# Designs tried in a protein design run: designed miniproteins, single chains, continued (3). Part 107

Each design is a single chain, and the fold is of that chain. pLDDT is the mean over its residues in the fold that is shown.

## One batch from the design tools (miniprotein)

Design m11949
Fold by ESMFold2-Fast:
Structure m11949 (fold): chain A 74 residues (1-74)
Amino acid sequence: MKEVAPEEGEPATGQEVADALRKAGFEVLSADEERVVARLKDGTPIQVENALSKLKGVEYEIDEEKGLVEVRVL
């Protein structure tokens, strides 16, 4: 277990959104600087809200019919 390379300070908050969704068990399909799209899973909007509530300055839109969630960084 070697942790020598620290965070290099990536400027995009979209990366944090993608990471938060993955930690909540979502499959991230695409990630951009200000937009992240993930596959919706069981647990639906409540788990997306819980994952994103720790992040500030983000808004999300859930398409339950397509099984997708799109997150935008403000």
Scores: mean pLDDT 68

Design m11950
Fold by ESMFold2-Fast:
Structure m11950 (fold): chain A 56 residues (1-56)
Amino acid sequence: SAKDKAMELAEKLYSLGEDEETILTGVRVVLTRLGVDEETMKKILEEVRKKLEKKK
């Protein structure tokens, strides 16, 4: 699913030491390429942000 791909990308970028803004930008680009609608994109980006906050 688009959410699974977004979460996998976020984990990879986090493991490379990328900052939160860079990770969110990368996820947004991938979701746009997958044709995800705006509401679904917003929900997935919020879940990515929450996941990154838990890693602090």
Scores: mean pLDDT 80

Design m11951
Fold by ESMFold2-Fast:
Structure m11951 (fold): chain A 75 residues (1-75)
Amino acid sequence: MEEIEELKRKAEEAFKNGDYKTAAEYYMQAGDLAEKEGRKDEAVEFYENAIRAATKAGDYELASKALKKAREVLK
């Protein structure tokens, strides 16, 4: 959980500072790690936050990637 918590903290800090693309990237990394650890609910939450941040950044490709990952976790 330590690495996931650090990525979450960095994502929240970037989002707060208006660096939405960096926030989305950190949320994606946190989601990927949560998925690897079998923490499906947390992975979905991180991917949802990545979608929000990517959309605010205007990065619709990254938002689409995050949406696909969130749906894959629910299998």
Scores: mean pLDDT 85

Design m11952
Fold by ESMFold2-Fast:
Structure m11952 (fold): chain A 64 residues (1-64)
Amino acid sequence: MKKYRVEIVGDRPGLLSDGSTLEKGTVLTVTDVKYNEETGEYTFTTEDGRTVVVGAEDVKVEEI
């Protein structure tokens, strides 16, 4: 399965579907990444199935 390394680099947190947040310096591996052109945000799914939404300027995405 294709994997991505994502790192929160901005001061705006990523928002998880369960209401928790990913703050600056958080690094995680995800299985799917999508860009939402209407909002300027990346959406990705964690290994446990939670959805994250984060601003494109606040995240670095790398395929691994």
Scores: mean pLDDT 79

Design m11953
Fold by ESMFold2-Fast:
Structure m11953 (fold): chain A 60 residues (1-60)
Amino acid sequence: MSPLVQAFEAYLEKAKTFSQEDRKHAADSLRLTVESALKQGKISEEEAQYIMERIDELEA
């Protein structure tokens, strides 16, 4: 797992303690960041899918 994916995981864990509104904002921001990282080749498609699934769990 890349250092960038580990950073996303750490932020997602912190975001679980946020209010529902702040979690939604965090999820939206993370999705944009993950998409950008994937387009730049900094993460794999599998890593992007994994993080996107974790972001979806944050909004649940």
Scores: mean pLDDT 81

Design m11955
Fold by ESMFold2-Fast:
Structure m11955 (fold): chain A 118 residues (1-118)
Amino acid sequence: MNPFMLGLAYYQEGKYEKAIEYYKKALEKDPNNYQAWNNLGQAYYKLGKYEEAKEYYEKALELDPNNYQAWYNLGQAYYKLGKYEEAAEYYQKALELDPNNKEAQANLKKVQELLAKS
């Protein structure tokens, strides 16, 4: 199994540090693998490392700006950092690419309600 697939397997087992190790090995072989950058971000997000997560999601989006999941994940990371205006912008970007995404719609509504109370 290649390092990217091993990273996915460890992520599915909840072994996020091992997933990070193998996603980094995948990126050493193919630094243009936008899925590996996005998945690396998700593993850091699961560990509560939201600043690192957003940096890796941004790398994924440099390679594939049409990746709605990476835009959504970036919104989630900004939400966890308490940056609700940026979270709303990135959820909106995800919805431009996937208008029927119910999670992105619900999370956008939540951050808009938080901003309206400020």
Scores: mean pLDDT 89

Design m11956
Fold by ESMFold2-Fast:
Structure m11956 (fold): chain A 56 residues (1-56)
Amino acid sequence: GADEEAAKAGVGEAQRHLAAGDVAGARAALEAALAAVRDPAARAGLETALAELDRL
């Protein structure tokens, strides 16, 4: 659905930022996606990605 696509887009954007060495940009992309997404499963995926980013 739309929430799954938005979450996937946010993760993809975060991955591009990380490839460029931009951890702050990656975090912002995940936070923006999380603010736009309501579906619990999609939100859980984004929260997992943020937790992994915080381990860096």
Scores: mean pLDDT 83

Design m11957
Fold by ESMFold2-Fast:
Structure m11957 (fold): chain A 64 residues (1-64)
Amino acid sequence: SLQKQIEELKKKLEELYKKADEVAKKIAAAKTGEEVKKYILEEAGIVLEIMLLHVEIKELEKKM
C-alpha cells in the first residue's frame, strides 16, 4: 500500500541521517587530506540520497 511505502521510505530516511552524522564525525576525526576527501564525497552522496528520498516521499503523499 502507499502508506507502507511511505513508512519504509521514512525509516530509510532516518537511517540515512544516522549515516550522515557518522560520516560527519569521521570527517572531523580525519588526519589526512585523502581521508577528508573520501569522507566528504561519501557525505555528499548520502545528502543527495536524502534530498531525492524527500522528493519521493512528497510525491507519494500527494497521491494519498
Scores: mean pLDDT 87

Design m11958
Fold by ESMFold2-Fast:
Structure m11958 (fold): chain A 56 residues (1-56)
Amino acid sequence: ARLRAYQIINELSVEAANAVVKRLVSGELPVSRLPDTLLEQGLISEAQAAAIREAL
């Protein structure tokens, strides 16, 4: 059940990430704030936010 939910969320997060990437590229949002911003907007889970922080 959880594994399938994460797969669906990952597909949604790809499209949602495109909107956030525009703000990141413009310098409006620093890269260090990317996981926090996505989490605050409810676009990703805490586990996905932790994975992004680990990649930074």
Scores: mean pLDDT 61

Design m11959
Fold by ESMFold2-Fast:
Structure m11959 (fold): chain A 63 residues (1-63)
Amino acid sequence: SKVTQEVSELVEEGIRALGEGDGEKAKEYFDKAAELAEKAGLKQAAQSSQKARDSVDGLLEGR
């Protein structure tokens, strides 16, 4: 579906931001992906996006 594509694009943008050292921007993208996936009933994508966001939170606190 189009929503699945949008979630994938948000995750890709989050990964890109993380690779560029922008953890706050990465967190925002993963948060948006998780929320969109939840609203669409995409449980697996929502859980994966939330886990990615939590990982970024841990990384930011560890600096």
Scores: mean pLDDT 81

Design m11960
Fold by ESMFold2-Fast:
Structure m11960 (fold): chain A 75 residues (1-75)
Amino acid sequence: SIEEEAKKVKEEELSEEEKELLSKIRNPELKEKALEYLKKGLVAEKLGDEALAKKYRIEAEILLGIDLMKQWLGL
């Protein structure tokens, strides 16, 4: 499954842009979820599913947006 394959992905296999996205997330729970989505996206890309890979990247970007919103609200 994509979830099992994603667990085998090392953080260093992520692109510099993906690592940059993770570095901007301050909330540790949201950072961990974003990391999981980015790893799933890398697995989807390796399987040739570019649409699914883009979807997982967008999910990670949404988590960054949630973190920024929480910062704005003081949460």
Scores: mean pLDDT 84

Design m11961
Fold by ESMFold2-Fast:
Formats: sequence, C-alpha cells, structure tokens
Structure m11961 (fold): chain A 98 residues (1-98)
Amino acid sequence: SREREIRAELLRLVLEHGSSGIDWEALAERFGLSVETVRKMALEEDTRAALLLMQAAVAARYSEDPAAAQAALDAVAAALAAGDLERAEELVREAMAA
C-alpha cells in the first residue's frame, strides 16, 4: 500500500506539473527512494494514464451519445488527476463495454 500511495502522488504531480516541473531529488529524498526509482515509477504511472486516456478517447469516437461520451472522458481525466488509476481503469472498462 505504501508503494501504491507513492505511485498515486507521483501521477498527480506529473499530470499537474509535467516531468520538467518536478524536483526529482527532493521527491526521492521525501519518499526514501533513489531518483532513478522515483523517475521509473513516475514513467510507469504516466504511461498507464496516457493509455487509459487514449482508450477513453477512442471509445468516445464510437459513441452515439456525444454528451455522455464527453462526460465519461472528463471522469477518466478527473480520476487520473486525483492519482486514482483503479477508478480510471473501471471507467474505461465501462466506456469500452458500452
């Protein structure tokens, strides 16, 4: 669960500030990890988030309800901004099933 909390915080920070806006050394010290480990974890979470947003956007293109499709895409983006990858995955699964 500690790793999950770190990964969620890293996702929030990279989506808010971008990778260039993050003090990686200060963040690594705060988490008690190496800079290499923190950057790798952030890259993994950012990649997962990007793939989920892409899946949601593709599903929206095939929706016959543009307003519902936009609301679903916005909900995925909001879950990711909160660092909640599990909620984002649930929302994408629902969108892909519709």
Scores: mean pLDDT 87

Design m11962
Fold by ESMFold2-Fast:
Structure m11962 (fold): chain A 62 residues (1-62)
Amino acid sequence: SLETEVELSLLTMLAHIYEKAGDYEKALEVYREGLELARQRGASPEDIAFLEEKIKEVEEKK
């Protein structure tokens, strides 16, 4: 739904802000939240894959 797309977009923006600040722990938390939301709301496979990739990237920066 449009609501899910807007919420995922905002979560992705917030996580990116934390990444830029070097706060990888908070960035990871927000990306994981977005992934759970995406799975619960039936988001596209592309959106799910994007969030899974971002989680992996941020975990590697710990």
Scores: mean pLDDT 83

Design m11963
Fold by ESMFold2-Fast:
Structure m11963 (fold): chain A 65 residues (1-65)
Amino acid sequence: SSMEEELRKQLEEAENEAIRAYARGDYATAAAHLEKALELAKQLGDEETAEGIRKGLATVKAQAA
């Protein structure tokens, strides 16, 4: 559906923003984008993607501490 396509696009954009923030050492901003990506993955019912994002978020939050 067009709604699923839009949510998937937003998920990809959030993941890309997290990657860019992480690459520049902005771990707090990277974590915020990953949290947005996690909520989008949950809305899509994509448990596999959500699990991957949770693992990435744990790593990024450890760097932000």
Scores: mean pLDDT 88

Design m11964
Fold by ESMFold2-Fast:
Structure m11964 (fold): chain A 61 residues (1-61)
Amino acid sequence: EEIKRLEEELERVAEEIERLEKEHPENTKETIEELIELGVREVELAVELTVLRREEERKKR
């Protein structure tokens, strides 16, 4: 359940990054700062997802 939520959130962040790049090609400074913030969030979600996937792998099904 949590893995699916994190995957969906990660996908949303990726979509938001793409949208921001398309909508604000000229507002470079503010856009870059927002992109950095989104990038950090993406990394945090990826780390959390990796930890949860390792826990799932440890459980034998």
Scores: mean pLDDT 76

Design m11965
Fold by ESMFold2-Fast:
Structure m11965 (fold): chain A 87 residues (1-87)
Amino acid sequence: LREELLRLLEEASRLMEEANDAYREGKNEEAIKLLEEAKKLAERARELARRLAEESEGKEREEALEIARQLDAVIKLAEEKIAELKK
């Protein structure tokens, strides 16, 4: 779980950076596709973080819940950016 969660976080971060680069290059359609992919990976990572929290106790549970909260914010931000780019 931890290794898969870390991998998904790294992939989502990379896709968000690529989306930002595409946006700066004026490639709005490519930026939207990259943000949609990053959002899907973030949603998967959030599911794994919640499962990790259910299987953990004490500090490990709190850390997993914090990661899930941070991912909720990232998913919302990606949704807002996608909506703005589609206007």
Scores: mean pLDDT 82

Design m11966
Fold by ESMFold2-Fast:
Structure m11966 (fold): chain A 120 residues (1-120)
Amino acid sequence: AETVTESGGGTVPAGGSLTLTSKASGFDFSKAGVIWSRQAPGKASSLIASVSSSGKKVFQAPRVKGRFTPSVDNANKTAYLNMSDLEKEDTAVYYDTFFGLGKDGLPKGVTGQGAQVTVV
C-alpha cells in the first residue's frame, strides 16, 4: 500500500547542483522520516542524510555536510535532497527510504527505485 517514487537524477559537471525529489503515499507522514543512502560502483551502501517528517531533526554525513541538504514538504508528502558543489566521488545511485512505525510497533520502510547521479 505504501509507495515511494524518486526523480531528479542525471549527469552534472563537477561543482554543479542537482535536486533529488521523492514522493511518498500510504504513510502517516506525522510519524514518518526519510533516510538518504547511496551506493557507488564497487563500494558498500552508505547513509548520507536523514530528516524527520517535521523537518526539525536533520542528519548529514561528514563527507556531504554543508553540500547536501535534506528537506521535507509535509503538506505534499515530498522529500528533497538538494545537492550542491558536486564532486566526482558523489557519483552513485541514490536511494531514499520513507519509514515509520506499524501497529505492531515495528519499523516499516519503503525504499525508492534509486536515482543515478553521475558527476563528470
Scores: mean pLDDT 80

Design m11967
Fold by ESMFold2-Fast:
Structure m11967 (fold): chain A 80 residues (1-80)
Amino acid sequence: MEALRYAQQALTYLVQGDYEKAAEYAEKAAELAEPVDKELAERLREASEYARLAAKGDKEAREKAIELLSDAVGRLGALE
């Protein structure tokens, strides 16, 4: 599933500190997930927004983005 691949890449960029790439890939994962699971797409968009806040130095936003992306990766993997 392409949404899973984008979400996994977003998580990788996030843990590497590339928050802008993480946000971009999380948003792409959300677009791909929306026709299948609207709630999951919303979680991925939230992760994207938290990644953008992390880029501005918000440490709590970084932790929330990791939590949301990790959960979304697990949920997308279960759909395969």
Scores: mean pLDDT 84

Design m11968
Fold by ESMFold2-Fast:
Structure m11968 (fold): chain A 74 residues (1-74)
Amino acid sequence: MEIEERKKKLLEKAKNGTGENAVLAVVYFEEGKAEEALEYLKKSLLEELRKKGKEEEAKKIEEIFEKMKEELEK
């Protein structure tokens, strides 16, 4: 029932200047739309990593999220 902890964890992962994508990720996660939540969390995190010039790190994060989305579909 307590959504606060899940919201906090999602926002902490995208903590590097979170924008609307991070907020949308939390909302979708709260609604049980895990695939959409992961997509917006991924967008938020990748945007921050790319702003810092960490393209290699961003690519690794993207691969991890792709795998998680595939697991959610099955």
Scores: mean pLDDT 68

Design m11969
Fold by ESMFold2-Fast:
Structure m11969 (fold): chain A 68 residues (1-68)
Amino acid sequence: GGAAALEALAEELSKDPRIEVELVGEDTLRITTSLSVEELVGLALRIIGDYPGLSVSVEGNTITVRVL
């Protein structure tokens, strides 16, 4: 479960030119941004809030989202 949520997230984020979205397999989404650390953490928290069935990890300028 959660694959439809991952696809919906990818579609919405791909509309922002400051955000690069890459689907890495069926259950993992890689999000690369040019945002500040604070803005990137804010985005990660928003994803957790909107998609509680997804796990979120932040490293540098990249957010990795996985289906639980």
Scores: mean pLDDT 79

Design m11970
Fold by ESMFold2-Fast:
Structure m11970 (fold): chain A 70 residues (1-70)
Amino acid sequence: PPFKLSDRGVEAAREDLKRNHGIDPENEEELIAAGEALRAANPERAALLREIGDRLAEIGDEFEAELEAA
């Protein structure tokens, strides 16, 4: 499902950040800062990612409404 977070993917990403990028995945502020820096490096891609995020939020809201109606 497009809105579902993968626990396995999260753990793999945490290990990659720690080993290959030197970022502490246990520090949420560092992860957020790294994400912001990557977005700032490509503002056109950042705009596309925001649009995708907005779409995923709308889909999530629709699914919650469907679950209540079911």
Scores: mean pLDDT 61

Design m11971
Fold by ESMFold2-Fast:
Parts: sequence; C-alpha cells; structure tokens
Structure m11971 (fold): chain A 117 residues (1-117)
Amino acid sequence: SLARRRAESLATILREAVRLARGDPATRAALEAARAEAGTPGARGLLAAVDAAELLLQGRRGEELLRATAEALRLLLGLPEEEAEEIARHALENSKDVDEFIEELAREVERVLRARE
C-alpha cells in the first residue's frame, strides 16, 4: 500500500540520518553547509530527521526530539503539526532505543496514513 511505502521510506530516511549523524567530520561539514542552503520543505525535513537522529544518539529523549521528529513528519509526509506531534510522542513513549524508535515511528505513521484514505 502507499501508506506502507511512505512509512518504509521514512524509516529508511531516519536510518540514513542516524548513519550521517555518526559520520566523519567531512560529512558533518557538508551537512552544516546544506543546512544554510535548505530552501525546500523536503530539504528542511531531511535536516529535521538528522537533528532527531543526533538527539536519539545522545540519549536526549525530551521535547527537542519530539519537536525535531514532528517537524520531519510534517515536512516529509505533509502531516498536520498536531498529528505529527502525536505520532512522535507515541514513538517516544513506546521505544527504548534508536532502532525501536524508528520501528515504532514507522508503524504509527503507517497506521495514521491508512486511516486517511
């Protein structure tokens, strides 16, 4: 289904964001340069996904992670802010580590998108 493909794409984006956040100094410098030039919703959404990944890797599971995750969902999937925040909160409350967070987020995104047919 389209909902499943969109959820799987989001999971892939977040896993790549985690890889980039763990990256070498050259990758981080390129990312910072890209941040200054991010003029599209898609580009801003990818940067929000990287911000969320960095917070996850640091174990910072508070309001900043919620906000960054919701922003990524809003910009990459076109979800309303309130719904994106609810999905992000659900994933935070139902996960203990980075992998569980990405899996739970993808499941909740698929559930919400299927309900919107």
Scores: mean pLDDT 82

Design m11972
Fold by ESMFold2-Fast:
Structure m11972 (fold): chain A 60 residues (1-60)
Amino acid sequence: NFTFSAKIPDPNKAIAASLSIMGEFPDAKVSLSGNTLTVTADLTEAQAEEIKKLLEEYSS
């Protein structure tokens, strides 16, 4: 079980990140609170790295 949190200052990017992760990982629990996106899922290390990379990309 992996949990990732990222602050995404752009609200349009925060929404896009949420939709992207939900599309790739439909079983993931995605929570958006203000500018903070939290993702929790049972993943392989490779899938965890993919989610982390997506969050980092949208955080810019």
Scores: mean pLDDT 79

Design m11973
Fold by ESMFold2-Fast:
Structure m11973 (fold): chain A 65 residues (1-65)
Amino acid sequence: MSPEELARRVAEALGMPEDLIEKVAEQAKGKTPEQAAAIVAKTAMDNFGHEAAEKAGRLAAELLS
């Protein structure tokens, strides 16, 4: 799975609006999968709070395993 695809899938699963999904996918492009996971988790924290960030982290970890 590409870092961009990882970020997009996690953001979609969290119900992020399309502008945020595109933003995290773009930021994850050319990054490592671990960096993509961090980008999505940070965006979730900044916009939706701690619970969303934890969910993002768990989903990303499952996709990286």
Scores: mean pLDDT 83

Design m11974
Fold by ESMFold2-Fast:
Structure m11974 (fold): chain A 91 residues (1-91)
Amino acid sequence: SIKELEEEIKEVEKKIEELEKELEKKKKELEKLKKELEEAKKKGDEEKVKELEEEIKKIEFEIGILEGLIGIYRGIKNILEKKLEKLKEEE
């Protein structure tokens, strides 16, 4: 039904918003770590550089997953919106 599709679209939109907020948080964390990495490199702190590079790789991986999930949900939303348009035209 039209109502069920509208509810599914709203749930997908909410999921996208939640994922985008998490992505923004992770990107801010990444910027902070990159600044800390530059400072550690200037100080010649090899142990700290190694730790920060590993943490940066983990956050970059998490960002990649979040971007992928957002892309999937945006694709689902587009399909549902096209299906909703067709149902509204066929009454």
Scores: mean pLDDT 88

Design m11975
Fold by ESMFold2-Fast:
Structure m11975 (fold): chain A 65 residues (1-65)
Amino acid sequence: MSPEEKAYKEAKELIKQGKVDEALRKTLEIMKKAGKSEDEAYDVFAKALSDEAIAATAARQLAEA
């Protein structure tokens, strides 16, 4: 598993739990440990956050139907 994949999965799980600040911190930690830039870490976090927002919106629409 790539550092990006690991950071993405960890971030998604934390965001799903409402722990957005922890998700950002964990993404930065994993990516920095792997020698990636802070900008690359923010890109991974932004993708995880966007994907979870889409999933949450879909789940809400299903629950309201």
Scores: mean pLDDT 79

Design m11976
Fold by ESMFold2-Fast:
Structure m11976 (fold): chain A 71 residues (1-71)
Amino acid sequence: MIRVTAVFADGSTATVEAEDGEEAGRKAAEAAKAAGADIQGLRVEGGSAEEALRAGAAAGHQNSSRVGAPP
């Protein structure tokens, strides 16, 4: 399990848990969308720099490509 804390542009945070950094990144992107703010940074607990990179890539990709889709 990887725990990721997303830091938003307005200074607020959201913490998510996932099996992989990629999934944690997707959840962080959804939390950012719900908050109406972009992710400024991610803090990964229980993972390494590699997991942080996966989370960041997944969050950026989902925010741009899928999370922004209209209802």
Scores: mean pLDDT 68

Design m11977
Fold by ESMFold2-Fast:
Structure m11977 (fold): chain A 68 residues (1-68)
Amino acid sequence: NELLQKGVELHKQGKYEEAIKYYEQAIKQNPQDAQAWRNLAAALAKAGKLKEAGEYNQKAIDLLEKQR
């Protein structure tokens, strides 16, 4: 997913708010992508949005559990 990859590149550059936007778009295209939810949670945590980060990390865990 190009949007997910772009988000990861921005995250590595410390551009967390821009990374969040790309991760959100990736999730809109594939809401079952646990990796995208996990990456979104990580970027939110780096941006200081710890409550949302925790909620979305739990979403990633729930999706991984559902998949296997």
Scores: mean pLDDT 84

Design m11978
Fold by ESMFold2-Fast:
Structure m11978 (fold): chain A 55 residues (1-55)
Amino acid sequence: MEAEKAFIKAAKALHDGNEEEAQKYLRKASEILGEEVVVEERDGLVHIYPKSRRG
């Protein structure tokens, strides 16, 4: 729940071109989950997910 809110804020900051804000929320999400998060851009859309989901 809290990590999900951080992902949403990070995605919005990336969409707005605010790299500093995005990095802040990505760091918070990583700390809450205790693992790295992955940021992936496809067709102009930003997808953010835990590294464990990928592998």
Scores: mean pLDDT 72

Design m11979
Fold by ESMFold2-Fast:
Structure m11979 (fold): chain A 74 residues (1-74)
Amino acid sequence: MSLDSEEMQTEITASMVRMMASVMIIEARNNPDDPNREKKIEKARELIERAERAAEEGDLEEAERLLEEAKKLM
């Protein structure tokens, strides 16, 4: 098992992406009066899945960029 800085950052980012995905879905669910919430959730899910994959592949910059786009949609 490697604890070099790149591997540690990748694991932390992937964990953060998963946590943020759960939080964003819960937050969207708490605003049921938003007629676009389901569209926002669907778009956010796509971006979060891409971010999670990018983080797992070690592309932390792409992962953060996709997370920022997901946040803008929510």
Scores: mean pLDDT 68

Design m11980
Fold by ESMFold2-Fast:
Formats: C-alpha cells, structure tokens, sequence
Structure m11980 (fold): chain A 73 residues (1-73)
C-alpha cells in the first residue's frame, strides 16, 4: 500500500538523515505518508510538490531518496 511504503521510506530517511536538507525531506515524507493515510489528497499533493522541488533543486537529495526507496522495496 502506498501509504505504508511512504511511511517506511520516511522513517528510513529520518533515521539516515545526516544533513539539514535530508532531515527536511524526511519530515515532508512523514507528513506525506500521514496525509495519504488520512485520505487528504490536497495536502498530499502539496507535500509531494514540495518534495519534488527539493529533489529537482539538489541532485544529492534525489540520489538519497532513490537509495532509500530501493532499500524499502
């Protein structure tokens, strides 16, 4: 389930976050998982857009997310 995968990804990101940017992405991912679980599509879209913006701005953030996603699969 997407909400469960998002929650696992957020927990792993938070645990492995070493920088302020990584911690910010982990917090946004955690909120995204909660919004998905609550069925709050509007909030989920808003949080996803923020995460996408950070990923597009910093390739290192994208690589960290990709590694974490691969690990939780």
Amino acid sequence: MAAEEARRTAELLEERAETEASREVAELARRLAEAIAAGDIEEAQRLLAEIRRLVAEDPAVREVLERVAEEVE
Scores: mean pLDDT 70

Design m11981
Fold by ESMFold2-Fast:
Structure m11981 (fold): chain A 90 residues (1-90)
Amino acid sequence: AKAQEEEKQLQQARELANQTVSQLTSNRSDLDRSNQVVDDGTRQFMGMSTKQTGLGQGIVTSGLNSTLSSSLSSQVGSHLVNTGKKYLNS
């Protein structure tokens, strides 16, 4: 009967929702750790870029190139994390 089919679909939807919640809860710890590692790496890379700019007395272009590379790395990392979050939440 149609009602039995709908009940089966609801049960499957609930199981899928519960599995998704469990995976999201588990993945959140991994995502938080990954975000921390990316943040630490980005901060260190930006620190190196700033230090190189300070040491590159007389060559502003060299410092700008280092800063640009750091910005691109940060944007790529952020974009990947945000895209992953949207995919998991949608």
Scores: mean pLDDT 53

Design m11982
Fold by ESMFold2-Fast:
Structure m11982 (fold): chain A 55 residues (1-55)
Amino acid sequence: DAEEKARKYAEEMAIHLANKDLEGMSQKQLELMATADRETYEELLEEAIKRAQEM
């Protein structure tokens, strides 16, 4: 399911972005997700980033 897949990647990516050690990997995954499912990716990305920053 594309929507669930985007949610998982968005959550992992947000955590990776907060953890600078994995910035390189997060960027690559972000590009893949944006290409496959932009609408869901952008919405879930914003939500996941907020969660990771509050962590």
Scores: mean pLDDT 59

Design m11984
Fold by ESMFold2-Fast:
Structure m11984 (fold): chain A 62 residues (1-62)
Amino acid sequence: MTEEERWLMEYARRLQDAVDAGDEEGARKILEEARKKFTDPRLQAALDQLEAWVRDEIARRR
């Protein structure tokens, strides 16, 4: 696992915590910070998947 992948996992954990709290605004801020940190197209694709998951999971909890 690369250093970038480890950081992506930490952002995923923070996103999971925000989703569990029902904090859509917090989840959005975390995603914005991750996109600033990861400019690589492959990591951007992973962030797109996380963003879709966050959106769908929060919608289920409304």
Scores: mean pLDDT 77

Design m11985
Fold by ESMFold2-Fast:
Structure m11985 (fold): chain A 117 residues (1-117)
Amino acid sequence: GVKITESGGGTVAEGGSRTLSGKVSGGTITAVAWIREAPGKAAVGVASLSGSGTKTSYGEDVKGRATISLDKSNNTSYLNLSDLRVEDTATYYNLATVLAEKPIFASGEGTQLTVVA
């Protein structure tokens, strides 16, 4: 089956940087996105990338601080967040459209990022 293995979470100081990764197994990535869910709040979009790698989109809260990329050879997506703020504290989920025997929408289990003042 299709699986997404996420890494790169943890605790980081405000003003720092962190790269989150999502490695997909069981199919080929055709599109990726990262969303986040802060405690007691609805999930919001952070970044997205088409499988062609030519079009990116970023949420307003992270615009200019986030970079999404896709390593097609490793079937892994990356979200780099710079100039981290306490408000970036959330569980981050890697989402992917994956081509296997049929197109599948997949989600990672969530990676916690905690930003401390």
Scores: mean pLDDT 86

Design m11986
Fold by ESMFold2-Fast:
Structure m11986 (fold): chain A 72 residues (1-72)
Amino acid sequence: SSLEKRKEELRKKLSELYKKAQEQNNEEAMKFLVDKYKEYLQRKKAAPLSLEEEIEFLEKVIKEMEEILKKG
């Protein structure tokens, strides 16, 4: 489905942003992503996430990650 393709696209984008954070030694960005992954696991434990909810979460994390990386 188009939503599954969107989720995969967002996952690849997050992976690239994390690589950039590692290359820049941006500890704030790396910690942010780890903390968001923990939040994701906690949400998933409470109830199964819909594909739409997973996409919304990924888009929010990507936006915030890009802002942290811009600040250097």
Scores: mean pLDDT 84

